Designed miniproteins, single chains, continued (3). Designs and how they scored, part 100

Each design is a single chain, and the fold is of that chain. pLDDT is the mean over its residues in the fold that is shown.

## One batch from the design tools (miniprotein)

Design m11462
Fold by ESMFold2-Fast:
Structure m11462 (fold): chain A 91 residues (1-91)
Amino acid sequence: MLSKEQLDAIRTVAYSYVGDTIDDPNFQQQVLDAINNVQSNGPQPLSDSQMSQLGDNFTPIITAAAYVRAINNLPAIEEKEKSGLAYEILK
């Protein structure tokens, strides 16, 4: 099950990525409706069929949202700053 934090992050990031990645307005609206349905009916996960309809777009959106949430709100931010950015600091 997705946490409320993950759902919030998915919604925020998904709106940006859906607009950029999905050019079919009907499919775009279906994706946005699926995400908004979580807000309207409570914290329900997307079904396998909904995830299948999103295809490759859903996986990057979920991954990006989880990553953004980890950076901004999770305790792991300190460890990421210490080591995850090592290559960037060396530049």
Scores: mean pLDDT 46

Design m11463
Fold by ESMFold2-Fast:
Structure m11463 (fold): chain A 97 residues (1-97)
Amino acid sequence: MTPEERIERLIRLWFLLQLNLREELQEEAARLLASLSEEERRRFFERLAERIAEVSGDEAIKEGLRAAWEGKPVPWTDEQAQAALEAIRELGRREEE
């Protein structure tokens, strides 16, 4: 599996895990994340944040996800947190098909 394929698979698994927390999928996601370099993990988080922000329609969600990735407190309001959760759930439903 190429680095790009591993990143795409990890993004899909991450969204699926928000809907159905299956041990097999958790183990696969953990292995894929561990297999990524620092640069590849950065690309994974950037693509994840971009997809969530696009579906939510709020760029502040992208900033909160960047803060979480950098180990900083997430500066979301309750409304922004709810919008992020709804966007994540929508993306997970699209991956379930």
Scores: mean pLDDT 76

Design m11464
Fold by ESMFold2-Fast:
Formats: C-alpha cells, structure tokens, sequence
Structure m11464 (fold): chain A 87 residues (1-87)
C-alpha cells in the first residue's frame, strides 16, 4: 500500500486524544516493522503519518489534493521531514 493510501484511509478521526493514541500505535508499528526488516513498509507508514501532521497543521488543505497530487508534491516533502527526524 502506498503512503498516500494509508494517509487517506486513516484521516477520518479528528479527536485529539484518539490522535495521541494513534501516534503511539503508529510509532510502535513502525518500530516493529523496522525490527522485522520490513524497512519499506515502515518508511511508507512513517511518511503517511507525517502527511497527516502536515494537513493537521493547516499547511495544506487536505480536501484540495487528489491522491496523485499528494504522491507527487507532498510525499517528497514528508520524506524530507522524516529524514530530518531520523538525523
């Protein structure tokens, strides 16, 4: 599954407490995937999570972008932010 598909599937809940629980769950899932050597899946999940944060901050209107536009324009920015967090 592509990062943009994971993001769109998981963006329906806007409760802040549920968002904290989902963050902890996503971080644990990423760590488990990395430990299992499933690095590409871990990376896609991390990018999807960063995409959610970008839209949550109001930097980009989530309802304006098609799946293709998110993949071409916003996924590279999310990958850059992921690299900064891992440095």
Amino acid sequence: MKAVEIYKKNTTEEDKEAEKEERARVEAEIAALRAAGRLEEARRLAIAFILREMFRRGEYPKDRFTKEEIEEELVPEAERRLAEREA
Scores: mean pLDDT 70

Design m11465
Fold by ESMFold2-Fast:
Structure m11465 (fold): chain A 100 residues (1-100)
Amino acid sequence: SPTDQIRQVIMDTMNQIQNILIQTQQTLSSDQQRDSRQLINDMNQVQQQINNSTDPNQQIGMFDQVVNRMMVFMARTNQSDTVQQIFQINSQTMQTIDSI
């Protein structure tokens, strides 16, 4: 169904962004690494909520909130290339969702 396709696209995108966060940890200070691990944990909780939701608008809303939090965090850590990468991934994901 379109709802199942939207869920799959969001889940795949969240896994991709989470992997980027994990890979960037080595370039962060100890305090930033702690905050990054907290964001990863929060993201895992949101992924469970998205997976258990049957409302595509709710799934998209939760996804947007997570992406915004990740971009704000990465901007504060001076990782402009990572911010641009996350922005591009999000833009492609939203275009895919709009086509479903």
Scores: mean pLDDT 82

Design m11466
Fold by ESMFold2-Fast:
Structure m11466 (fold): chain A 64 residues (1-64)
Amino acid sequence: SLEEVEKELLEFTEKLAKEHSYDDTRSLLDVEVARKSREAGLSPEETVRLRNKVHEHLDELFKK
């Protein structure tokens, strides 16, 4: 489901942020969001929404 994919992507974001720089994490997340959205059969609109939500969460983890 969309909620399950979102949860997985948020967990993945936290894992990547622990081991990688902001720029590297963001690049890896863009690839992963596209991959998981395709695998789950999400619409382009849902994919964009997930990407934005994941980016917002990433920004919060790296907040200055």
Scores: mean pLDDT 84

Design m11467
Fold by ESMFold2-Fast:
Structure m11467 (fold): chain A 91 residues (1-91)
Amino acid sequence: MKKYSIEDWEKAIELAYEDLMKNKSKLPQEVVEERARALLEARQEVVALKLQGIKEVSVEELKESLLENSDLSEELINEVVEELERKLKES
């Protein structure tokens, strides 16, 4: 299982949010709002892990944390975290 640094996750979230904002006219407003909310929840979880002294997090660990600590659907969590992993792999 590959782990990524907290800084890499923070950067991936920022890039995913920028991509969402660039494509907002191509998506229904409700989808944009839902994905923006999921990215903000992911950012809060990554910050919480950072404050606990955690330096690296896997895709599975982030998905589990979001499932436990957010009201996001499992489908939305999977979509967002998989998008973030794509950004991490392209770096």
Scores: mean pLDDT 82

Design m11468
Fold by ESMFold2-Fast:
Structure m11468 (fold): chain A 71 residues (1-71)
Amino acid sequence: SAMKQQKEIEEKFKKAYEESEKGMKEWLESTKLNEKAKKLVDEAIKKRDTDPELAMLLMRQAIEIVKKENK
């Protein structure tokens, strides 16, 4: 069932999100916080329990923005 696979993938995203959040905290503490990245992180935190896949995608987008802007 597609829904069963999606739930398993969402759980994987939740764990990956937690790891990305820890890495992101190091970047946010060491570098400038970008307003757009801050909004994505905040939204990801709100969505982590309801939409872990979306939360993971938002966190990755925030990481990309921080990486690009702090180059």
Scores: mean pLDDT 68

Design m11469
Fold by ESMFold2-Fast:
Structure m11469 (fold): chain A 79 residues (1-79)
Amino acid sequence: EIEVEYAEGNADKLLEETVAKYEKEGYEVVDEATETLEDGSVARQVTLKNPKTGTVVDIAAYTPAEDPEKGRMRIVTVK
């Protein structure tokens, strides 16, 4: 099953809080990527895996250069 969740706000803060929550639940970070786009916006991606269940969580966070408080985060959970 695939579950998708969205959140809006400070994307860096949302990403850090979400990663910490999943790590507390036994997930481990297996991949990270950060890209700065031509307009100065920042795209961050973090993949986490629960070694006990095999569940994978992919988190994408987007911080617009014009207003960091208008960022977006998407969580995709694959069971």
Scores: mean pLDDT 85

Design m11470
Fold by ESMFold2-Fast:
Structure m11470 (fold): chain A 69 residues (1-69)
Amino acid sequence: EVEELVRNAARNMAELLKDSDPETAKRLEDAVNAGDYERAAELVIEVVEKRQGKTAADHFRAALERLRA
């Protein structure tokens, strides 16, 4: 389920970022808590691309598209 993948990715990312980038961590948690999984997915993709590069971000996008199909 897309919602579960996004929720888990966003929460794990927020936990990893809470000390180094608390504002981004809070934005991720707020999006998940609001049920705004579209916004949460955008934030996850943005963080992955910025920190791990385009290939990792493309992989996450592909996983989301596969689950939407």
Scores: mean pLDDT 78

Design m11471
Fold by ESMFold2-Fast:
Parts: C-alpha cells; structure tokens; sequence
Structure m11471 (fold): chain A 80 residues (1-80)
C-alpha cells in the first residue's frame, strides 16, 4: 500500500513539476491559467489513482506517460 501511494505521489509530483516548468519557460496568461486548472484537478486525480487496480508499477508508468503527453498536447493547442 505505502509503496503504491508513494509511486502515485511521484506521478502527481512529476505532473506538477512539468506544468510548473512550462509555466516558468513560457510565462503567458494562457499557460498560467492551464497550470491552475491542472493543479485544481490533481487532488481528484490522486484519489482516483489510489482507487485504481492499474496502480502496479508498470501501470503507473503508463498513466504518467499518457498524462504528460496530454499536458504537452494541451500546451501546443493553447499556444497555437
């Protein structure tokens, strides 16, 4: 249980760091708004991940990759 919770927290932290990095690098009102919306959703995402049967190490890596790709895709759409 603790190991999975730690891995989930690491996924959430990685998402937050990626969004923070993008906001620092691009520093636009649109990207700041995006960061706020992502952070607003993180507690709900964390709760859902804790309840998921996909919380094995491989599943968490896959979820992280999908979420990071979604963030990068959203940033492209916002900026372009």
Amino acid sequence: MEKREKMIEEVIEEIKKEVDKIAEEKNTPEIKSFKEEVEKGLPTLKERMKSSSRNDEEGLEEIKEILLLAIKEAVKLIEE
Scores: mean pLDDT 76

Design m11472
Fold by ESMFold2-Fast:
Structure m11472 (fold): chain A 97 residues (1-97)
Amino acid sequence: AAELEELLEKLKEAAKNGDVEEALKYAEEIAELVADKSSDPATRAEAQETLRLLRGLVYEALEKKYPQISAELLRKAEEGDEAAREELEKLASELAE
């Protein structure tokens, strides 16, 4: 949808600027749009590609603003690693002051 393309464009700009807050906001909106359409097989394949792009852009924004947050740590948290999630929450709390 055109709305998804606009959100992706804004997310890319936020990522380039290291604006983590804006990047996360647009990433959440994109994830909701993707989830709503996941029932269709064709839409599900497009959703997977969109999620991969979204994760890469969020990682770029986080690494640029918070170099202590590595792409590997973010990937582990996404995979459900509890220790990685706790460390990201701690870093986010410390760095977002």
Scores: mean pLDDT 65

Design m11473
Fold by ESMFold2-Fast:
Structure m11473 (fold): chain A 55 residues (1-55)
Amino acid sequence: AYKEKQKQDALDYLKKNYPEHIYQVLKAKVDKCLKELPDNATKEDIIGCILENLD
């Protein structure tokens, strides 16, 4: 419920702010980040984790 909504909000943010080819790379990292983050993680936490795992 909450985590699912934060995941969707994070994906929507990434899709709006990045080119499609970058978005596909970022999207592939989301499930790994969700496993590592707590259930109360926000969209900002999810985005931060995804970007951190690319650098």
Scores: mean pLDDT 77

Design m11474
Fold by ESMFold2-Fast:
Structure m11474 (fold): chain A 95 residues (1-95)
Amino acid sequence: LKSGKEAGEEAYKAGKEAKGKEGAIEAGEKSYEAGEAGAKDGKEEAEYSSQKSGKAGYEAVKGSTDGSAGAGAGIEGIGSSIDAALKAGAPIGSG
């Protein structure tokens, strides 16, 4: 029941600490997990997880030494979390 929120916090931390390709991939994976957990926990948790995952992806891109690799991993993670949140009925405006 708290897994979505906790997973979102972990995704954010991973994104913030991401350096280079490996860190960006890890942040993306945690963002995906946060989205899945949020969808499972319900709409409010999905919204929270989606927001945290979005921030994690952004931080992964910013922290990546290889910007191209970081951008790809971060975007994929954000997309997965948004998809999971939408399945839970969360209002995500920008797609």
Scores: mean pLDDT 58

Design m11475
Fold by ESMFold2-Fast:
Structure m11475 (fold): chain A 59 residues (1-59)
Amino acid sequence: SHDPAKDAEERRFLNALLAHRGDVRAAAESLGLSPATFSRRFRELTGLSPREMYALLTG
């Protein structure tokens, strides 16, 4: 990503996911989003699902 605003948004989503130990529902709630909206936006930002990204970061 070459967009600073998109990079900042990606970092917020990653931090929420990690802070909640891969719990998509809790991560989404912390950002004021539904789990479906969080998961879709996460894939738009990172190219991966939250589950795939969490496995990559913790494996």
Scores: mean pLDDT 86

Design m11476
Fold by ESMFold2-Fast:
Structure m11476 (fold): chain A 95 residues (1-95)
Amino acid sequence: SREEILALVEEVAAIAEELLRRTGDPRYAVLLAQVRVLGEAVRDPSTSPAAIADLLEGVAAAARALADDPALSPEEREAARRIAELAEEALRLAR
């Protein structure tokens, strides 16, 4: 449901906001902006499930890239992995 997808997207936003607050890394600001666009799309009943899926795939891909980045701390990579897992769960609900 859209409510279940929205709850997962809001959890992703909270993790991204915390990463941005702790690190100041602009990559988390970019990720947070993508997640906010996704949240607005989910709240809009005119947005197609396919469009929501495309936005979720973008967030998951960005988070997976961060999780695989050896320049990030283990704690940052773990948080990015959690974002990817939540986005992938939301993507399964959108399909």
Scores: mean pLDDT 89

Design m11477
Fold by ESMFold2-Fast:
Structure m11477 (fold): chain A 65 residues (1-65)
Amino acid sequence: SLLDQALAQALADVEEAKELEKQGKLEEAYRLYKQALGFLETYAPDHPALPEIKKKLEEIEKKLS
């Protein structure tokens, strides 16, 4: 379904964000984590990736501030 494709894309964005974070591209990683968070909170609020994404966003936000 379209939602299954969008969920797969959100999870792919999380994996890309992790790679960008390893490269020190924190602003790019932040944007992808934030996009994935918004989608998952709306369409998959029980997803086990959510606590990790929220923690990553808080950590990156502190580094960029």
Scores: mean pLDDT 86

Design m11478
Fold by ESMFold2-Fast:
Structure m11478 (fold): chain A 75 residues (1-75)
Amino acid sequence: SLKEELEKVENEYKELRKKIQPQLDALTERIRAARAAGAPVSAITQLLVESIKLTEPYGDLAKRRIKLERELKKE
């Protein structure tokens, strides 16, 4: 059912977070170290872009969830 598919998306989100969170934590430390070292804004911006790209799969899951919720409401 659509409700069961929504529950699967929620579980995929939780599993994805477990994989991505350590990488985000590592990027956060790299950003802090770069700022402390007086790195140029462009270098810090590149690290921020990397963190955004790393979180793109969350956006895909969110889009799938919204689509399933809309379909469920039509029934």
Scores: mean pLDDT 81

Design m11479
Fold by ESMFold2-Fast:
Parts: sequence; C-alpha cells; structure tokens
Structure m11479 (fold): chain A 91 residues (1-91)
Amino acid sequence: SAQDEMLAALEEVREKLKAQGASEKALELVDEMERAVRANPDASLEELLRLAVEIVGRRAGLSEEDTERIFASLWAASRDLLDFLRRLLGV
C-alpha cells in the first residue's frame, strides 16, 4: 500500500539521518511524518507526500502557497519516493 511504501521510505531516511549524525529535532520530524502517515491509511502516495511537505512547511513557518510550490518542485525533480524524502529532509 501507499502507507507501507511511505513508512518504509521514512525508515530508510531515518537511518541515513542517524548515520549522518542528525539532530534529535530532525529525527522528531521523521517521527511526526510517520504518525501522519499512520493516521491516513487510505491516502494516496501523493497525499502522503503532500502531508510530509506540509509538516516541514509548518515547522519552517511557510505559507500554504510556498508549501505547495515546494511540493510541486520536489515532485518534478524527484526520481522516486526515497529521492523525494531525501531532498525534502536534506539527506
């Protein structure tokens, strides 16, 4: 399912963040994304990725317009789900 794919990709990103010595705040961000994904079992992959970008945008104090622009940019540039999440989280 989209939920299972998203959770697997978030776990890979978490392990890369740990390997790079990422802060507790970065790991908490991944935990928030995993909670949002688990809360939306019927959501599409696009909807789950949009939720992930919204979580980052909210933390950064971005407008809805800027958040949507970031989503569109990442969607166009990313080759796959894992690449999208790595770009979003800076890994």
Scores: mean pLDDT 87

Design m11480
Fold by ESMFold2-Fast:
Structure m11480 (fold): chain A 67 residues (1-67)
Amino acid sequence: TDAHRELARANFLSFSEEDQVTLLRLVRSGEISWDTAGVLLGASDGAIAREVLDELEREGLIPRVPA
């Protein structure tokens, strides 16, 4: 829902840059599932977590993560 999307967005932006980078590395490498990322962000599921992080990346609000 939009409420879960807004909560996930607010939670990610409240994290330190180090914690943001760590979360992004873990989910992109597959060390944690998108559903786990959803739980950490307060989203209802991994699909909402992924959509929120994609939106933040398009807005330029995600720190650079080393490949």
Scores: mean pLDDT 81

Design m11481
Fold by ESMFold2-Fast:
Structure m11481 (fold): chain A 83 residues (1-83)
Amino acid sequence: SLREQMQAIRDAAIAQLRAAGVSQDLIDAFQAEADKIIDNESDLDQFTRLIKKEVDTVLQTQAIRRRYADNFELAKKLIAARQ
């Protein structure tokens, strides 16, 4: 069925994100958005395009989080050095 094909694409995307080391909270957020898209889409090509966009967004968010995590750790060290 169309729903089964969409679910298979979702599951493959989740496996890709997990293999890329994406945090569980971002994977959970991706799954929630993917499930909403499954409920509203009737075109497999459109669904695939939307899922690819969500995967890209999650990967970019992970990269930004890693960048800012390094900045936050530096900020914490600088604050501790003042005490």
Scores: mean pLDDT 84

Design m11482
Fold by ESMFold2-Fast:
Structure m11482 (fold): chain A 110 residues (1-110)
Amino acid sequence: AAEEALRGGEEAAEAGTPEGALKAGEEASKGGLEAAKASKDGKSSASAGVSGIGGGASGWLGYRSGTEEEAREGALGAGESAEGAAHAADGKGSEEGARGGREMAKAGKE
């Protein structure tokens, strides 16, 4: 599950586009928020939410850079944050983190 999130960030990074980085950040943020909502433990919920916010920031910074190298770094950071959210979340929250990773992989290809 968490490995899928990291892999999604890597595939988005391979595209090397600012738009790919932004999309990776958006999906990491959504995944982290959904993981937080699905987690029953408040600590797991808070950790997943914070990781999602970090992923959004990474993606946005990659997008704002306008360079292929920084776009790749932003997408990788978003993937790592989504992996963190999936690890922090419990039960269904972990599945929501993995979903974000799959959407990041799609964004890198389209």
Scores: mean pLDDT 69

Design m11483
Fold by ESMFold2-Fast:
Structure m11483 (fold): chain A 73 residues (1-73)
Amino acid sequence: AKALSINDAIKALTSDPTKVIGVKGNSPHSGFLIVPTPQGFHIAPVNAQGFGKQHFAATLAEVQALLKQLSQK
């Protein structure tokens, strides 16, 4: 599936908070995977080498803030 922008990912999670969402990064080979759980959202950076350090966000506002912060790198 095509990876979404941060704003489109937040809109998708607002509509369906159970859906696993791919988010585009700064290059064609980097991005983020958002995995909803009963406790909140896991965010995993993805690149050609695989998965990076996972982050946790309890709310959609925290997901948006973390994605913006991580996309600056």
Scores: mean pLDDT 75

Design m11484
Fold by ESMFold2-Fast:
Structure m11484 (fold): chain A 86 residues (1-86)
Amino acid sequence: SKEEILRRLTGLLLEAARAWSAGDREGAVRHLERAIELARELPDREMSEGIVEELRRLAEAIRQGDEEAAREAMRRLSELLREAAA
């Protein structure tokens, strides 16, 4: 269900955030890649594409060590996930 996918996405984002705060950029990116695959399973194509795009931006920001870009992508993801759950 959409609700189950959103819960699993939130869990993966939490694991990515933990890895990132611990300095494990590779671990954070791996969790985000799993999140991208899961987000593609969302039934609303526009919602799915929006979430996937922000997950890709977050992963790239983390790879580049761009903390400000990563925070902005995480903020955008939080907004999209709240809208998806409404």
Scores: mean pLDDT 85

Design m11485
Fold by ESMFold2-Fast:
Structure m11485 (fold): chain A 74 residues (1-74)
Amino acid sequence: SSFEELKEKLVKGLEDFMNTYKDKLSAEQLRAAGEWEIAEARKALEEAGVPQEKIDEAVEEMRRVIERFVEEVE
């Protein structure tokens, strides 16, 4: 579905961002940047009329990406 493609794109975009900056930013800075990206993604999905259940699904997957990279840097 179009939502699955959008979710995969958001997750990959976040992974690409985190991978680019993981050696340049502290764990605290990476977490803050990642949470900002999640907040912007949530706003965009809400404005696009995506159901809350699907927004929560995408946010949860993005949050797992942040946790993985933050743990590697700490």
Scores: mean pLDDT 83

Design m11486
Fold by ESMFold2-Fast:
Structure m11486 (fold): chain A 89 residues (1-89)
Amino acid sequence: EEEKRKKEAREKRKKYIELYKRFKELVEELRREGLPEEEIVRRVAEELGISEAMARAMLRLLQGEGVDGREDLEAVSEALAMYVAYLTE
């Protein structure tokens, strides 16, 4: 049971780090294409299978602007968890 919990935690952390890296790559690619921020948010959400609220929160964190927490607290919390996992790699 303890080993199963450790394995699940490690797998979740790895998925978060990979998801954030993929997110960063996609944002840079789409910005290079000249897409507006709203289109980047929509495209990233679609490609990664996440909500637009989560994609927007991740984009704000990537830009160093922080998150307002206004729209979807669950999505913002999840985005912060991924960002922290990425920074502490």
Scores: mean pLDDT 74

Design m11487
Fold by ESMFold2-Fast:
Structure m11487 (fold): chain A 80 residues (1-80)
Amino acid sequence: MPPEVAVAQAILLTSTKRVEVEVNSSNATATAEILEETEESVTLKLTVTSSKPGAVSTSNTKTFPKDETAVVTATATIPK
């Protein structure tokens, strides 16, 4: 059987500094953090961790202009 994959998405509204985090599996958790903020840009890190034994944690970081909606996605494999 193919492995189960959890997909997480963090949406940063740069005008309001609110981060919304979603994950498509009840067997995974996602967290987002702002690593760096300048006058012109924001750097956002998204980490996805499977809640099952043998879990793999995956992170993705991206830098976005402050005048745009920023979206970061990351995937984690869920062990059987």
Scores: mean pLDDT 73

Design m11488
Fold by ESMFold2-Fast:
Structure m11488 (fold): chain A 100 residues (1-100)
Amino acid sequence: SATDLILEAAREILAAARAVLAGDVETARAHLARARELIEKAKEAGADEKLIKELKAALELVEKALEALKAGDTKTAVIHATAAILRAIGVIIEIELGEA
């Protein structure tokens, strides 16, 4: 379902952000690539535009965190990765509460 694709995308964003926090560039890239694929599939499946927008914002934050990590800016990497985690968790909570 579109909802399952949104949840998978959010989990991939969480995994990518955690990889950035661990300093694992290659693992972060792999999870980012999967998140992008899942977001596009969710859009094609007719997922909620607000949830797609939040996931795209979270994905962009992980991309910024990864660029900061590659530049040796650990503080900026942590700030952006943490912001991405909070947005992805927010999407998961909205879905779980909406099904209650």
Scores: mean pLDDT 88

Design m11489
Fold by ESMFold2-Fast:
Structure m11489 (fold): chain A 70 residues (1-70)
Amino acid sequence: EEEEKLEKAKKLIEEAGKYSRDAGVEMTRVINEGRRAGKVDEAVRRSQEIGDEADAYRKKLLEEAKKILE
């Protein structure tokens, strides 16, 4: 059923986008907290970890959407 496949793929793509946006907000929060605490280097490292984790999860969701559409 093509409509069901399209809906599932669309939801995965939307989830990937939302996760990336939420991760960006969290990265900004971590940097701001690090600046206030005088731990900028640690905050930058943590921000990079959040970004890397978000990128990996986004790629996983998009790959799953691609498999559904095949």
Scores: mean pLDDT 84

Design m11490
Fold by ESMFold2-Fast:
Structure m11490 (fold): chain A 71 residues (1-71)
Amino acid sequence: DEAKRLLKKALELMREADKLDEEGSDRKTVEEKLQQARDYAVAAAKASDPDSVENGMALIMAGVLNIELKR
């Protein structure tokens, strides 16, 4: 399932961004990982059925990442 694969990549990138932020990495490095995670979440939404759980999860994840990137 392409949508599940893309969601898994988005989650992995979010976890990497959180770890980098906790370790005191510069904001640019953290933002790069968050942007990659957002792109995968958007791709997952496009790859999923609009009525699926995967689509809902992808849209929530993309929304959260957009808010985080605006900070």
Scores: mean pLDDT 82

Design m11491
Fold by ESMFold2-Fast:
Structure m11491 (fold): chain A 100 residues (1-100)
Amino acid sequence: SISPDDPLKKLLDELKNDPRAAPFRKRPDLSDPELREKWTSPMDLETIEGLLEDGVIKSLEELRLWLEGIAASVKALNPEGSEVVKQADALMAKVDSLLS
């Protein structure tokens, strides 16, 4: 577990509070086995927060890579130009603003 004063946790909490993060804040219902198989990479901030709390994510660069994984997973599972892909691109613009 990490300190509430951890700068990586503060950055993630700020990202979660941005309205662009709204579609990606929570894990989907994984009771469906087919959806669970497609959920091979993090597509939400709650899963990334868990990885940060478990000490899997230890640096800004690692946090960025996991956040970029949201956009990559969304684009792999959804058609180009779909609304959710546009929402993922908007999230990445906020990530770039926070982690630059």
Scores: mean pLDDT 73

Design m11492
Fold by ESMFold2-Fast:
Structure m11492 (fold): chain A 77 residues (1-77)
Amino acid sequence: MLPVEVITVTASELSEEEAEAIFERVLELAKQGVAVELRLGAPLTAVGDTALTEAQAQRAFDDASAMSRALAEAVAA
C-alpha cells in the first residue's frame, strides 16, 4: 500500500495564502510517492476577503487529498 500521511490543520480561520502553502507541501510529498490526507481539526470562522469558509476549505482539502493520492500512485508505479 502507498504510504499515507494525515495532516490535521487546526486553526480558527484559514486564508487563501495559508491554504496555498499547505497545498504546496501536499504536492511535494505526493511527488515523493506519499499520499496526503488533509483534515480540518476545528470549525473555521471565516472573516475577511481572503478567508475560506469551512465548506470551501473542506472541499479544497478533499480535492487536494484525492489529487495527492492519484499523483503518489502514479509516482510509486
Scores: mean pLDDT 74

Design m11493
Fold by ESMFold2-Fast:
Structure m11493 (fold): chain A 116 residues (1-116)
Amino acid sequence: SAAAVRAEVLDLLEGDLARLEALAARARERGDEATAARLEALIAEVRELMAQVAAETDPAALLERAIAALERVIAELEELARRSKDPEIRAELEALIEVARFHVERLRALLAELRA
C-alpha cells in the first residue's frame, strides 16, 4: 500500500538523518567547520525530502523522488569524502555513503515491485 511504502521510506530517511547529524557533530568536534556546514545543508535537504514524502500520495512518484534526492546526497557525500583531510571523518563519510547506497537499492526494489 501507499501508506506502507511511505512508512518504509520515512524510516530509512530518519536513519540517514540521524547518521548525518552524528557526523556533522563529529566534524564540528574535530574543528572541520566546512564539512559540518555542508553536512548541515544535506540534513536540511533530507528533512525537506521527508516532508515531500509525507505529502506524496502516489507511491511510485514518492519512491522516484526519494531515489533521486538520495542519489544527489550520495554524490555530495562522495565529494566530501574525496576532499576530506581527516581520515576518521573520511571513513565515517564512506560508511554513510555505503548505507545510503543500500537504501537507494531498497527503494529501487520497491519501485520495481510496484511496476510489476
Scores: mean pLDDT 89

Design m11494
Fold by ESMFold2-Fast:
Structure m11494 (fold): chain A 92 residues (1-92)
Amino acid sequence: MTAEDLELFERIVREAIEAARPEAERAAAELAGDAAAQKAKTQELLTRVAEEVLRRARELGLPEELLALVEAALRFAQGTPAAAVDAEVAAL
């Protein structure tokens, strides 16, 4: 993995987060005081950001190591049980 791959990955992540920022800020204001709704919205936004990062990283030919990391984060954000994540890590 090169420094250029990491810089490109950081840029993709930053752009995906910035694209979600207006919706996140509106949701934070609208769901203030509702912890369950805030958690659900946060998971939805994290899932969307992770999917966009994966799509762009694949299109740009970034290393499989970075793709695997984002895919693991996406499965975690979608509520995958810890036991299933542990099994996937053990298979690496």
Scores: mean pLDDT 72

Design m11495
Fold by ESMFold2-Fast:
Structure m11495 (fold): chain A 82 residues (1-82)
Amino acid sequence: SDFTSNTTQLINNINGLLDLGEQAEKAGFTEIADKAYQAAGDALLGLTTGMMLGSSKLVQDTANDAQSKRDDIQKQLDAALK
């Protein structure tokens, strides 16, 4: 269902942000790593709040925000690795 799909997408984005943070940290890009870990933390807070309230919209909005931040941070990391 939509709630399960949105929750899965959000969890995938949280994991992706954590992976980006680890990659940036290992490469020595501390500021990019901090942004990725902060975005993952914000996404986790949105996930837990959305689940607690039973709000599919909040989970979906949080998943979309996390995807946007993940895409931006990926571009920053790709640029820094050049």
Scores: mean pLDDT 89

